# Designed miniproteins, single chains, continued (5), part 47

Each design is a single chain, and the fold is of that chain. pLDDT is the mean over its residues in the fold that is shown.

## One batch from the design tools (miniprotein)

Design m17610
Fold by ESMFold2-Fast:
Structure m17610 (fold): chain A 84 residues (1-84)
Amino acid sequence: MEEKRRRIVELLEEIDKLASKLPDPETAQKIRELVTEAYRALNRGDFERAAEYAEQLAKVAKDSGNEKIYKLAEEASRLARELA
């Protein structure tokens, strides 16, 4: 359990770093807001909500063409679902 939780945190940190380098400020802001909400859910042990935010994050990344963020968000969502 702790190993999966740690991996989700690592993925969210990577997503936030990548989002800070995005050329579209609106997309960057939306992704970073979703990362923050996923962190908050994860920190209170709400793995189902964390998975939902990660799923929404993946959708935003896919819709905006950010393939790397999409892949990281999909992994985070899967791991959070496994913890729920």
Scores: mean pLDDT 86

Design m17611
Fold by ESMFold2-Fast:
Structure m17611 (fold): chain A 96 residues (1-96)
Amino acid sequence: MVQLPSAAVSVRLEAPSAELRDQLIERLEKIFEENKDKIYAYQIKATSPTEVLVSILAYTEEDREDILAQVRKAAEELGVRIVEETRFPPLHEVKP
């Protein structure tokens, strides 16, 4: 039946260098492309030479956590630190 996006997260990542930031962005693009069926929408912003802000809107909370696990693994492999994670309530639970 119809599936509406219900799980959003914003992740701030800090790389040790601009080169690792660029490698992180490439790795994140690949992860999101491989998980298109789980992701309604995403944004990747380079907010500084070493900082990346990622926003993900997933179809389910389970899909969100699976994608986050892949993001965490990529960050760990590249020596990138996850500084902040902000989870948002499902959009349909927000009072209109």
Scores: mean pLDDT 78

Design m17612
Fold by ESMFold2-Fast:
Structure m17612 (fold): chain A 105 residues (1-105)
Amino acid sequence: NAAAEAAVGKALVALNKITDETLYDSRSSKKSSPVGAETAKAVLDLVKAYVDLNQPVMAALIVKEVSKYPFADAEAARYLSEAARIVGDKETAEKWEQKAKELAA
């Protein structure tokens, strides 16, 4: 349907951005590339797309993978907190929401 096609389109854009800028080379990303707001929003869009496609396990795996990286700013932490909440990981969502408040202060 049109909504699922739009979600897949957003997911592909988000995946390309993640692949190019942060998550493709995990060793390089760990050294110098904290998750910025733009990348975090792309992750959130990808998580929403997988949930809309009835693929919640894939959505949860994306959230788990991103949790290995530091956040660049409060906006990134807020987007990732929302993504964690969408997949039902309340503990991670609350932890990242607190991190967002700390980074905003």
Scores: mean pLDDT 69

Design m17613
Fold by ESMFold2-Fast:
Structure m17613 (fold): chain A 70 residues (1-70)
Amino acid sequence: MEGLKKLTEVNELIDQIESASREEVYKLMEKALELLREVLKRNDIPEEARITAEMMLEGLEGAIEAMKAK
């Protein structure tokens, strides 16, 4: 159930992003991205949680790309 704990941490980080400064948003997104990648490397999470983690990963990668877009 470690994967579910990491997903809870990701949700906490996402909540903080909504109220964070621009610099803090970037750092929080990077931390959430790293946690999501660790969750997806594990085989001990339910399929439902895996789908949720994959959607969050895609969303965060898209958000970071948008912030870096030139």
Scores: mean pLDDT 75

Design m17614
Fold by ESMFold2-Fast:
Structure m17614 (fold): chain A 69 residues (1-69)
Amino acid sequence: SDEELIQRIADGLVAAARAEGLSEAQCQAIRDAALAGETPVEAAKLALETLKKLNPSLEPLGLCAVAEA
């Protein structure tokens, strides 16, 4: 389902961000951005946009996490 895929995208991006040393507040911002999406594509765009604002060097890792979801 779209809901399950959105949750998987959120979980993957949060796991990657946490592994790279982002704070729990920053990880929560990424999760909140993904969950605001109405579709998996929108969730991925919003979460990646938030990740890039927090740390642009993590964009390639974020793209991989979305692709693997």
Scores: mean pLDDT 81

Design m17615
Fold by ESMFold2-Fast:
Structure m17615 (fold): chain A 77 residues (1-77)
Amino acid sequence: ELAELEAEIRRELGRAGEVVERIRATGTPEQAAQAERLALEASRQAVQSYQLGRQQGPEYTRRGLEALREALAQIEA
């Protein structure tokens, strides 16, 4: 279901913000900047996947969710 995938992306975006905040508090400025950049790029791609999912099918939104989860794993590494 498209709405469920969109809700999952919203939850992962919230988690990304929390992870970036923790890195800002505990990491170096360079680590914080890298985490912010990765989170921002993943967020932009996720938002684009909403439009594509609505026009071409939920598989595009699912791909956006997968990409966001991958980016989060990289930020936490």
Scores: mean pLDDT 78

Design m17616
Fold by ESMFold2-Fast:
Structure m17616 (fold): chain A 87 residues (1-87)
Amino acid sequence: MIPKIDPSKLTEKSIKVNFKNAIYLVKQGFPHLGVPAVLEIARLLKEQGKIDEAIKLIETFLNETKDYLPKKYRDMLEKELARLKAE
């Protein structure tokens, strides 16, 4: 009997919690904590072959934090986004 566990739902829940926390940190003035957190989530998604999900995650984060991110952190995220799109 195959266990009826949906790994995608568990992964999505973990990603949602960490993603919301990363956005919250940036809005509280801690981009140096929130930006590395979202980059690590994107790296995990890439290692799982979920490149489109990693791209969408970074694009959503950039949009949600656009009024809060210093240029240097925005440039870091846009550079990673360009690398993901080149694959």
Scores: mean pLDDT 76

Design m17617
Fold by ESMFold2-Fast:
Structure m17617 (fold): chain A 78 residues (1-78)
Amino acid sequence: SLKDELEAALIALGFSPELARELAELLAPFQLNDKEKLEVLTLLSELRDRPEEVLAAVRASKSVAELIARLRELVQAA
């Protein structure tokens, strides 16, 4: 499933199994296509050390565009 694919990818990026599962569950409803998945995973790879900020950004996002914009802002603000 998309959730299982995202969970495995997040674990490979260095997220804890617990956080990877939570993020995958939050991200699955966005129905990310392959291009969107690559962009989101690339941004998340830069945010491995900031799990609370990532969780807040994902929970606050209502669309894929908003999600990507919020994650980009977190990467740039570091």
Scores: mean pLDDT 86

Design m17618
Fold by ESMFold2-Fast:
Order: sequence, then structure tokens, then C-alpha cells
Structure m17618 (fold): chain A 76 residues (1-76)
Amino acid sequence: SIEQAISLQQSAIEFAKAGRLGDALLAGSEALAIQRQVLGPEHPSVIAQRKALEALQAGDAEGAVKAYQEALELLK
């Protein structure tokens, strides 16, 4: 559900802030999978989540947090 995806994005933000990038990446990947199914791959929130995952993979916790916050904002 979309509510589960929002919860997973919030968890990804918390994990990233704690420096737990592996846990953030797992939570973020699950959130992305749900939202891609519900909203489609071209939705702005989904695009922002892809950027967040790229930041996590690059070790950029701050960039990931910012991208996830943008993704949540784009859900209206």
C-alpha cells in the first residue's frame, strides 16, 4: 500500500541519518517497488526515490535524506 511505502521512506530517512546506509537502502528499495507499482515509474515521487537510492549507493547520506524528503513532498 502507499501508506506502507511512506512508512518505509520515513524509515530510510532515519537509517540514513543514523549512518545505517545498508538498512536505509533495503527500506528505500521496498518503498520504491511499492510506489512504482501504484504510481508508475514516471511519477515525480518515484524519480526522487531513485535519486535517493543512487545517493545511498554512493555513500551520500545527506543527499539521500534530501531526496527522500522531496519524494514525500511530491506525494501531495
Scores: mean pLDDT 84

Design m17619
Fold by ESMFold2-Fast:
Structure m17619 (fold): chain A 72 residues (1-72)
Amino acid sequence: MKEVIELEAEYALLMMEISVLKRYGSSEEDKKKILELLDRMKKILKELGKAGADKKYVDKLLKQVEKLKKEI
């Protein structure tokens, strides 16, 4: 299993990429990429929970990811 620091780093990079795509991207390809990155973030959050990150924090972030998916 990946270490918490590695998972947090991956999550942060995905958040940055999604933010850039949402700000500057508008194509169908950009929307598909955002959905792919959101699914990857969801997997990382589940691994963070297994690695011992705070459950309330992980659950809050999972809800935010699901909300973002509905807005695509």
Scores: mean pLDDT 78

Design m17620
Fold by ESMFold2-Fast:
Structure m17620 (fold): chain A 71 residues (1-71)
Amino acid sequence: SEEEIIEKIKEEALERAKELERQGVAPRDIVMQVVREVIDELSKKGFPDDRIHEIASEIAEEVKRLLEELR
């Protein structure tokens, strides 16, 4: 389902953020890189542009929250 695809992309985005944080990448750069990767994956899966921006924004906020918890 669409929801299952979105959850999978979200899980991968959060794992990617943790990996970049372990590598010493700055939080702002982590969010930027992860959001770009999310947009690319959603685009490959055929999501409409409006929906891609909505989902990417939600994931960006979750990544920011995760990075705050890792401090």
Scores: mean pLDDT 86

Design m17621
Fold by ESMFold2-Fast:
Structure m17621 (fold): chain A 96 residues (1-96)
Amino acid sequence: MLEEIAEKIRELLEKNRDYIETSLQKIKDYLAKGDVENAIKELKKLIDDLASRIQKELGVSPEEAKRIADVIVEALFQGKSIEEAARLAAETLLEF
């Protein structure tokens, strides 16, 4: 059910909020300085770490976890809330 999946993802994101916000800020800071290489490294690290956590909490495949992590990071980078990012991620998971 979409609502239950979204709630589990939201709880996971809230538990890791400080880490996610710190990583997103580092990416933004690197991009603002034109340091694209370090921005890409931090982005990949954030996506891979979130994908690992999603895989453990939801029991989804590595491919599904990575797709969900990509959607979450994109939504948060666009300024969407954790609640909105979790909903988009749950919708993405149901497409598999």
Scores: mean pLDDT 84

Design m17622
Fold by ESMFold2-Fast:
Structure m17622 (fold): chain A 64 residues (1-64)
Amino acid sequence: MKKEELYEHFELGKEHFEKGDLDTALEHYEKSLEIGRELKLPREELLETEINRGLVLMEIGLSK
């Protein structure tokens, strides 16, 4: 996997989250995290993606 793909998925996740496409945003953040873990990136880079993933999950929960 390539580092550029990680950033692409992170940006797509953010854009879909802003548009309210929560399931799609979650898929992109999950892909970004998977790539980041394989690349053994610093915790700081993965923390922002984890926070955004958590926000998407909270938004899904609050819609009930």
Scores: mean pLDDT 79

Design m17623
Fold by ESMFold2-Fast:
Structure m17623 (fold): chain A 81 residues (1-81)
Amino acid sequence: SKESEALVRLLEAVRSIPGVVRAEVDVRVEGTTAHVDVDVTIAPDADPEEVRRQVIEAAERVAKELGLESVDVTVTITRAE
């Protein structure tokens, strides 16, 4: 399904972001819109706004690759310490 494909691609993309130590991703596709919830734990010295920006960019890229028209992204960030 598009949800399973988006989940795999997003999890890989989010885990590759510098400063991300743990990631959980949930994806729900309704029509041509993807609803994405990302919960990330970042290193103590990581910039949370930079991580948020990269998560949103990854979600938008994956949605576009899968032919979706829009993406709604919710990002929750927790520091490891």
Scores: mean pLDDT 86

Design m17624
Fold by ESMFold2-Fast:
Structure m17624 (fold): chain A 98 residues (1-98)
Amino acid sequence: SMEERLRKLEELDKELQERAPEAEAAYEAGDEEKIEEHKRWLVEKLIRALALLLGVEEEEVRRLLLEDPEAAIERLREALGEGAARLAESIIAYLREQ
C-alpha cells in the first residue's frame, strides 16, 4: 500500500539523518575507506528509496539504471522530479565505476 511505502521511506530518511555525522567526520578526516563505505551504503539506500517511490523491486531499479541510463533518468524526472533524476545520475556514475 501507499501508506506502507511512505512509512518505509520515513524509516530510510531517519537512517540517512542518523548516519550523516559519521559521513561528515569521514569526509573532514579524508578517510577514503570510510567515504567509500558510506557511498556504497548510500547508493543501496537510494536504490531502495527509488524502488519504494516507483512501487517496484530494488533489482528492477538497478536493471533500469544499467540497461538504459538516459531513459531511466528521464522517466524518474517525469515521475518524481529533478531531485530523483539527479540521484539517479549519481547512482549510475557510482555503478559504472564499479
Scores: mean pLDDT 78

Design m17625
Fold by ESMFold2-Fast:
Structure m17625 (fold): chain A 100 residues (1-100)
Amino acid sequence: MEFSEEEIKRMEEAAKPVKERYEPELEKLREEILEAEAAGDEERKRRLEIELLELEIKVLKEIAEAIKPKLPEEVAEAFEAEVEKVIASGEARIAELKAA
């Protein structure tokens, strides 16, 4: 289902406090990844990429919980299905990084 402009705005407004809460921690991890890359530290970079993905999944789950009550039931179900796909993709990437 395609989200309306009004639904997107409601989702953005609901997501904003969660994004603002986690932005400093996300930025710190991104900076540490760049430092590890510049140092050629492949193991540290991999560990930090896993930590970033785990935090991004946590943030996405909290955003989804904030958004769901703001959407009509049918739209909320479609939104939850899309969020589950993104989480599954992220978890698969974490498993790949841990296996390497």
Scores: mean pLDDT 82

Design m17626
Fold by ESMFold2-Fast:
Structure m17626 (fold): chain A 64 residues (1-64)
Amino acid sequence: SAVEEARKKLAESGKETYSKEELIEILEEAGIPRAEVEKALEQAGITGETLSRHQAGAVLGLLD
């Protein structure tokens, strides 16, 4: 699934933090539409310009 591909990309990145745009680009490359990622970010309460690996995992959980 697109979510599984996104999880793989995040794991392979080795990063502990992401910008919102960077995360959106990674998930979009995995096949998840930008609008769905933006909605998941809002639902997860992520209001800053950056997010942790833990927050990125929460966003993927909302998209699953």
Scores: mean pLDDT 80

Design m17627
Fold by ESMFold2-Fast:
Structure m17627 (fold): chain A 86 residues (1-86)
Amino acid sequence: SMKQRLQQLLAEARARLAAGDVRGAVRLLEQALIIAKELKDPALLQELLGLTDEVIAAARAQGDRETERQAGILRAQVVNLLDLLS
Protein backbone atom coordinates (compact mmCIF):
# COMPACT_ATOMS: atom_id res chain seq x y z
CA SER A 1 0.00 0.00 0.00
CA MET A 2 1.02 3.66 -0.33
CA LYS A 3 1.01 3.98 3.48
CA GLN A 4 3.45 1.02 3.80
CA ARG A 5 5.71 2.59 1.13
CA LEU A 6 5.66 5.94 2.98
CA GLN A 7 6.52 4.19 6.29
CA GLN A 8 9.37 2.31 4.50
CA LEU A 9 10.76 5.57 3.04
CA LEU A 10 10.65 7.27 6.48
CA ALA A 11 12.43 4.27 8.08
CA GLU A 12 15.11 4.28 5.32
CA ALA A 13 15.57 8.07 5.72
CA ARG A 14 16.02 7.62 9.50
CA ALA A 15 18.65 4.90 8.83
CA ARG A 16 20.52 7.15 6.34
CA LEU A 17 20.44 10.02 8.85
CA ALA A 18 21.81 7.74 11.62
CA ALA A 19 24.66 6.78 9.22
CA GLY A 20 25.46 10.49 8.61
CA ASP A 21 24.15 10.34 5.00
CA VAL A 22 22.13 13.58 5.02
CA ARG A 23 21.98 13.68 1.18
CA GLY A 24 20.52 10.17 1.02
CA ALA A 25 18.10 11.04 3.83
CA VAL A 26 16.74 14.20 2.10
CA ARG A 27 16.26 12.29 -1.21
CA LEU A 28 14.17 9.65 0.58
CA LEU A 29 12.16 12.36 2.37
CA GLU A 30 11.45 14.09 -0.99
CA GLN A 31 10.04 10.76 -2.24
CA ALA A 32 8.06 10.43 1.02
CA LEU A 33 6.50 13.89 0.50
CA ILE A 34 5.07 12.83 -2.91
CA ILE A 35 3.19 9.95 -1.20
CA ALA A 36 2.33 12.07 1.89
CA LYS A 37 0.57 14.68 -0.32
CA GLU A 38 -1.79 11.93 -1.57
CA LEU A 39 -2.34 10.11 1.77
CA LYS A 40 -2.84 13.32 3.85
CA ASP A 41 -2.17 11.36 7.07
CA PRO A 42 -1.37 13.95 9.80
CA ALA A 43 0.62 11.51 11.98
CA LEU A 44 2.90 10.49 9.07
CA LEU A 45 3.23 14.16 8.03
CA GLN A 46 4.33 15.04 11.59
CA GLU A 47 6.90 12.19 11.44
CA LEU A 48 8.11 13.51 8.04
CA LEU A 49 8.39 17.03 9.55
CA GLY A 50 10.39 15.73 12.55
CA LEU A 51 12.80 13.80 10.31
CA THR A 52 13.20 16.85 8.04
CA ASP A 53 14.15 18.98 11.10
CA GLU A 54 16.73 16.32 12.08
CA VAL A 55 18.19 16.38 8.52
CA ILE A 56 18.44 20.21 8.65
CA ALA A 57 20.30 20.04 12.00
CA ALA A 58 22.65 17.27 10.77
CA ALA A 59 23.38 19.02 7.42
CA ARG A 60 24.13 22.26 9.29
CA ALA A 61 26.49 20.41 11.69
CA GLN A 62 28.28 18.81 8.68
CA GLY A 63 28.52 22.15 6.79
CA ASP A 64 26.41 20.68 3.94
CA ARG A 65 24.71 23.96 2.96
CA GLU A 66 23.07 22.53 -0.17
CA THR A 67 21.38 19.66 1.74
CA GLU A 68 20.34 22.13 4.49
CA ARG A 69 18.77 24.36 1.76
CA GLN A 70 16.98 21.39 0.10
CA ALA A 71 15.68 20.13 3.48
CA GLY A 72 14.48 23.69 4.28
CA ILE A 73 12.40 23.76 1.08
CA LEU A 74 11.02 20.29 1.95
CA ARG A 75 10.15 21.50 5.48
CA ALA A 76 8.18 24.48 4.10
CA GLN A 77 6.18 22.12 1.83
CA VAL A 78 5.39 19.75 4.76
CA VAL A 79 4.29 22.68 6.98
CA ASN A 80 2.05 24.05 4.19
CA LEU A 81 0.46 20.60 3.73
CA LEU A 82 -0.16 20.25 7.50
CA ASP A 83 -1.76 23.75 7.54
CA LEU A 84 -4.14 22.67 4.72
CA LEU A 85 -5.24 19.66 6.86
CA SER A 86 -5.98 21.78 9.98
Scores: mean pLDDT 90

Design m17628
Fold by ESMFold2-Fast:
Structure m17628 (fold): chain A 91 residues (1-91)
Amino acid sequence: ATADALEAIADEVRRLAKETPNPEVRQALEGAAGSLRKAAEAFRRGDRVTASNYLVAALILLSYAELLTDDPEVQERIRELKRRAAAAGDA
């Protein structure tokens, strides 16, 4: 289910945030995880408009974190998480 997928992605984003030494990257990832969880909550309620708004907010924050990081491994992990979040929202 879309909501379960978004929660799983949020948990992975939050784990990545804890592993990241850059405080700006960490803050962006924490914000993205929060938005993904809010999107999942909205999808469970059938509120697709609110869910889409939070999903877009999460994707913006993930893109911001990707641009801020100087670690290519972290960049690739963020790109994969972005792709998975977008795919889950389209299902």
Scores: mean pLDDT 87

Design m17629
Fold by ESMFold2-Fast:
Structure m17629 (fold): chain A 63 residues (1-63)
Amino acid sequence: PLTEEQKLNAIKTAKRALDAGATLDEASAAGVRVAHQGIDVDKLSDEEILALGREAVAAGLLA
């Protein structure tokens, strides 16, 4: 199960991704990736968040 901190980081990541122009799928994927990897979203740039979302979607499509 995810901690409350991981859930908040996921929400923050998804919001920042959407604000930066990500699709809903990319934003959701970035949030999930950040939560499960324990990444501190406040240390990521918007460009890094977009890259994480794109990578997560690509990984899901290739599975």
Scores: mean pLDDT 76

Design m17630
Fold by ESMFold2-Fast:
Structure m17630 (fold): chain A 81 residues (1-81)
Amino acid sequence: GLDEAEEALREALATLEGDLKEAAELGIKGIEAVKAGDYEKAKELIRKAVLIGGKALGASEEEAEEQAEKVFESAKKAAEA
């Protein structure tokens, strides 16, 4: 769930550098925004996290944007449950 995803990113943050560290920090803030009900902020933070992280791992911008939308919708559904 969201708590497990947040904890995993926080653990990864201690070992990551550069773009992947920035992506993880933005991802954590995005999950926190979803938990707070701030879906506008969450969508923007999750999009930035997935674009930065995805591009660092070799994904195209199109692939990363599609994945960001899926991640946000999944997080929103988990928060509404």
Scores: mean pLDDT 80

Design m17631
Fold by ESMFold2-Fast:
Structure m17631 (fold): chain A 62 residues (1-62)
Amino acid sequence: MTMGDRGLPPTVDGVADAIQDWLTRQGFTQEAVRVRDDVRRLPIRDVPLYSRRIRRRFRQRR
């Protein structure tokens, strides 16, 4: 319903791959695989919010 964080590819697989690449570049290789699987199982409408929360979480977790 809310779409303020929309900026990701419209397909779940595209978003899952983008998040995996982003997390792998941050050094979270094992988490990247798990998050990709989690994103792949989400309905497309929930993916943008989940992706935003993951990016925010891992940005501050150094």
Scores: mean pLDDT 66

Design m17632
Fold by ESMFold2-Fast:
Order: structure tokens, then sequence, then C-alpha cells
Structure m17632 (fold): chain A 77 residues (1-77)
């Protein structure tokens, strides 16, 4: 997956859980996901990324986001 595809999955997962990102926040995502494999996207990484873009979320939300990203990735394969 490209960094842009991973960023879109992360943004979509957050939006589905009631945490939509601004365009400015979304623009930061591809660089933070560069070199990160989808299998390595867990709740801890999601929480860290969310904090770095200025949109802190709970551990529960971060785990749900990670689960949704893995589901989206499987659907795209």
Amino acid sequence: FSPEEKANMLAAALSLLGHPLTEEQRAKLPALLEGVEVEDIDGELVKEIAEKIGHPISEETARRVAELIRRFAREME
C-alpha cells in the first residue's frame, strides 16, 4: 500500500468512529505512514499518529481504528 492509501484508510476509520480529520490533519498522514506496513498498525501506533497530527484519541478508539484499517486492507487485496 502507498502512504496515501494508508492515510485514506486511517482517515476513513477515524471518520466512521466519529473523529473526522481536517484537511490540514489529513495532509500530515502520508509522511507519518511512510515505511509502515499495514500489519504493524496497532492501537499504540494509531494513538501516536493521532497525537502528532493534533487529534488525540482514546486507547479504545485507537484499537478500533487499527482493526478497521486491517479490515480495509484485506478488502483491497
Scores: mean pLDDT 81

Design m17633
Fold by ESMFold2-Fast:
Structure m17633 (fold): chain A 90 residues (1-90)
Amino acid sequence: MEEDIQRAIEAVEAGNVDEAVRILKELLDKGYPVTSELTAIAIELAKRAGKLDEYVELGNKAFEESKGKTPEERIEIQRKALKELVDLLE
């Protein structure tokens, strides 16, 4: 898990956006928690792919869905939004 995050960071730095997207998607599919590190990687990938507007739209949707939800449900909503973003980046 930690190694996979590091590999995703290295792929982004090397300009291998597709590789970083694949690693991020695998982590999200395995239920890895939405951490500040994952969020930072997702934002960087969105910027490099020219998809920052899509990232903002998904964030707004997640915010609306999270109203009145528990902290645990909000984390799952954020995870789903990030997964939708990485699907757009593929």
Scores: mean pLDDT 75

Design m17634
Fold by ESMFold2-Fast:
Structure m17634 (fold): chain A 79 residues (1-79)
Amino acid sequence: NADKEAEELRKKADTLLEQADKAMSEGNYEQAALLYARAISYYTDALNKATDPELKAELQSKIDEVRAKLAEAIRKYKA
């Protein structure tokens, strides 16, 4: 079941996103950037497996959200 596999990948990405947000709040911007990048990778894998249009839309929205967070983490890391 492709959508079940997509949901399992999404859960892995969600865990990485939570860890990245925590690193960001702690000022560990390098670690946050690395974790956001990993989360994007898992969400992208989930999107590629997803067949349900609603799930695909949710995953794309999450990827866009996390990309913005990654860009911010990189900016703060370089500052």
Scores: mean pLDDT 89

Design m17635
Fold by ESMFold2-Fast:
Structure m17635 (fold): chain A 60 residues (1-60)
Amino acid sequence: MKKLEFELEGHKITVVKEGDKVSTYVDGKEDPVEASRILEEAGVEAGVEFVKAGQELKLS
């Protein structure tokens, strides 16, 4: 299991990778779409790709 935590735009973003699954949380709620929006506003392009990969694995 790999876990990343960081704060952007006043929100706490947590990304958890467990095997082939990626979960993205904003302020403790799983919301990969909102996390992607915050990362784009902050100019963190690599973070946006990471969140999108998690969304594709879970929602696509």
Scores: mean pLDDT 65

Design m17636
Fold by ESMFold2-Fast:
Structure m17636 (fold): chain A 74 residues (1-74)
Amino acid sequence: ELTEEARKILEKIENTEDIEELDELAEEADRLLEEGLKKKDEETIKETLRAHALILGKRVHHVVDEKEKKKKLE
């Protein structure tokens, strides 16, 4: 159950570039990570950590893109 929810969140993260959507998915991933830790569900913990890593990567890419746009508009 929790592992399947974590995989669905990971799939949504993979298919979005919207920062607001990523923020919502990060909150869901945090919730599932807490539940996984509480239940000692290694697969859920693993999938939620993958989700957090992907979110971080997408957020970093967005920050770099925004800085480049600001430099070009100045």
Scores: mean pLDDT 75

Design m17637
Fold by ESMFold2-Fast:
Structure m17637 (fold): chain A 72 residues (1-72)
Amino acid sequence: RPELEQRADRLITEAEEAIEKGDVKKAVSLLQEIVRLIREFEAAGDLETAKRYRQRALELGEKVNKLNKKKQ
């Protein structure tokens, strides 16, 4: 479980970096990996950890959506 949390934290950091660089495709791919890890936490019965990472993934997803729609 600690290994999964470390991997999730790394993927979140990489997704934030991709968003800052405007690399939407990379950010989406990283978010998909984070979602897979969230499902692994849920399967392991670690629902609290899954909820925390789901919240972070939602926030990152909103940032990605804003980048796509920011062409005013």
Scores: mean pLDDT 80

Design m17638
Fold by ESMFold2-Fast:
Formats: C-alpha cells, sequence, structure tokens
Structure m17638 (fold): chain A 82 residues (1-82)
C-alpha cells in the first residue's frame, strides 16, 4: 500500500510558497523522511539547522535554500494524512 504526506514549502520569512502531496510506501515514517532529507542535504553541501517534530508533523529548516515544487524554500513541513 501507499501513504500520503502533505508537504508545505516555506520561504526564509516563513511564508508558504508551494504545497503538494507526496505518495510514499505505507511503511514510511516521519523519521525515514527526516533521515532522507538529512542525507540529501549533506550530499548537496547544505545543512539542516532545525528539526521540529509535533505529532504527525515534521518541520525541517535549512541553512541554504532548496528547490521544492519549483520554488525557492528554506523550510519544509511534512504532515502524514489519513
Amino acid sequence: GEKEFLVKALDKDGNLVAEGILTLPESTTLEDIENGIRQAAEIEGNEVVEVKKDGNKLTVTFSKPITAFGKKAYTVVIEEIA
């Protein structure tokens, strides 16, 4: 089976710039997503400066901008949806 995550991309000031649905294997956890993001950031020479976990929500902030849904972003918020 598959599981859906709502992904929000925020700019440096915390404003929403993009939003989308990410469909991943049903076994995927927020910790798996965090680890994948950290690994990708390291490979690209970026740095994860903050991680916040709040129930079914993961917030990751980067030192350098990323491209999310074609938009420049500094923070991604990932929420598991039913």
Scores: mean pLDDT 86

Design m17639
Fold by ESMFold2-Fast:
Structure m17639 (fold): chain A 88 residues (1-88)
Amino acid sequence: MEEEFKKEFEKVKKEVEEIAKLVEEYLLPRKEAGQLTEKEQEILNNMKYALKLVEDAESKDLPLEEKKKLYEEALKIARGSAEEAGNL
């Protein structure tokens, strides 16, 4: 069970990090040009928050159930942000 959770957490972390990289790379030229819309800035802020949740789940000595909640929330935010970015 614990080993299965470890594999699940590693998959979620990888997916969140891959999504964050794609969203950041997609919006980077607009960010450097000072052309970010309020919605695009919210997408970047949401991705930053998702990455922070993954960091907290990794670094903090938390019960497995609490770590799972952090990873699930991070993945939900990351996937939502990618969908919003794709619809821009």
Scores: mean pLDDT 81

Design m17640
Fold by ESMFold2-Fast:
Structure m17640 (fold): chain A 69 residues (1-69)
Amino acid sequence: MTTVVVRARDREAAERAAEAMSKVPGALSAQALGSRPQIAVGFFEDEEAARRAAEAASKVEGVEEVRVL
């Protein structure tokens, strides 16, 4: 299981990043953190799904950083 963490400028960007990550095949869950609206976190079955999710999130306006763990 692989994790993708996104840092965003605002809540809208975090929610868009979570949505983009949730549409990737192999996504287990993806959420924008309401108490920290600048962050979105996704969980993926494998590294390939995580890399595709990171690429999708990086194209979202207002995303500052994407990390695959």
Scores: mean pLDDT 80

Design m17641
Fold by ESMFold2-Fast:
Structure m17641 (fold): chain A 58 residues (1-58)
Amino acid sequence: SMEEGRKAVEEARRLGEQGAAASAAGAHEGYKNLEKGDGELARKNALAGIEAGRKSGG
């Protein structure tokens, strides 16, 4: 859970750095939840940001 949350947040952050604003937002919220020890919520926030970024791009 925590490890998968971290990986999802890192992926969302990378996509955000490449211009996907929704992915950057998902990474930010995910990181806050990782700080609170909630890896599952962090993963959900990151994946939602990635998905929103993908829908915006195609």
Scores: mean pLDDT 79

Design m17642
Fold by ESMFold2-Fast:
Structure m17642 (fold): chain A 99 residues (1-99)
Amino acid sequence: DEELLEEVKRLIERLLEAARKRLAELVAQGVISEEEAERMLAAFEEAARRVLENLDKLKELIEKSPGSLEQAIAGFLFRESDDDGRAALMLGLAELLNE
């Protein structure tokens, strides 16, 4: 449980940093407002909190899925997210998948 918690926190931190970077670029380019970027990040942080509060559910998803741990975490984050949170998650994933 402690190892899973640390891995989930690490991925969430990486996704949040990646999403923040991408959203800052979109604001600088005039594609979205600063308020929209803040709303998307807040929605992602809310979904992340729900995932961290439900690690037992994440364990069940990992046990039933042949995918990677990272895929299970991202999938659970997507399910717990509204449209704003999903937008931030997808931007974070796009940034991380470029490496």
Scores: mean pLDDT 84

Design m17643
Fold by ESMFold2-Fast:
Structure m17643 (fold): chain A 71 residues (1-71)
Amino acid sequence: RLAELLEELEKELKELAPAAKADPELAEKLKKILGELLARLREAVAAGDEAAAAEAVEEGLEKVKELKEEA
């Protein structure tokens, strides 16, 4: 499950990358979303909480999809 969520996140990020490269504001918003996701993932991994890690990726993925619609 977590591996599948990470694969989907990677796909969405690859699709968004050209737009982020052309738009510094979009790149900054993406950086913030990814920073928040990484902080939550780091905390979940430290706690050994795989469910919390999956939730963090799911929430981050939703935010990336929302940003992609805005782009």
Scores: mean pLDDT 78

Design m17644
Fold by ESMFold2-Fast:
Structure m17644 (fold): chain A 79 residues (1-79)
Amino acid sequence: MEEKLKEAYEKGVKLGEELAKTEPLEVIKQRVEELRAALAQLRADEAAPVTAGDLLFEAYLDGVIEGAEKKLAEEKKAE
């Protein structure tokens, strides 16, 4: 289980970094905000039964956000 969660997160980070490289800065900022909102909503609905698929999807989205934010920070620095 832990290995699959790590894999999902790493795949997300990769996608987030790629999106930050290929899309305009403003578009990526908007997508990150949308993903953060989606994650917050998913986490708020904890009263529902949590499946392994839900955990993997959450890890993946966390990865995408982290990868995009990391790359955006690098682009903003321009160093």
Scores: mean pLDDT 72

Design m17645
Fold by ESMFold2-Fast:
Structure m17645 (fold): chain A 75 residues (1-75)
Amino acid sequence: MKEEEEKELEAAKFAAEMAKKVLEALKDKPKDVQNTIMAKVASKSYDYVLKGLKEGKPEEGKKKAKEVMEKAIKE
């Protein structure tokens, strides 16, 4: 038991890391823009990493999470 909770925690940690990178990249943008984009990236990154961990493909999930972050920073 708890393996699912460990995967959720790992996904949350990676999502938080992606969110931090968004805040750093968008530091010159208004706080409203920073917070909105950060929240979207955190949510999507969590979903991708968690799915990857559950499917035994953590690297694929993390790659998709990074792509979400890069696209969000570009927009």
Scores: mean pLDDT 80

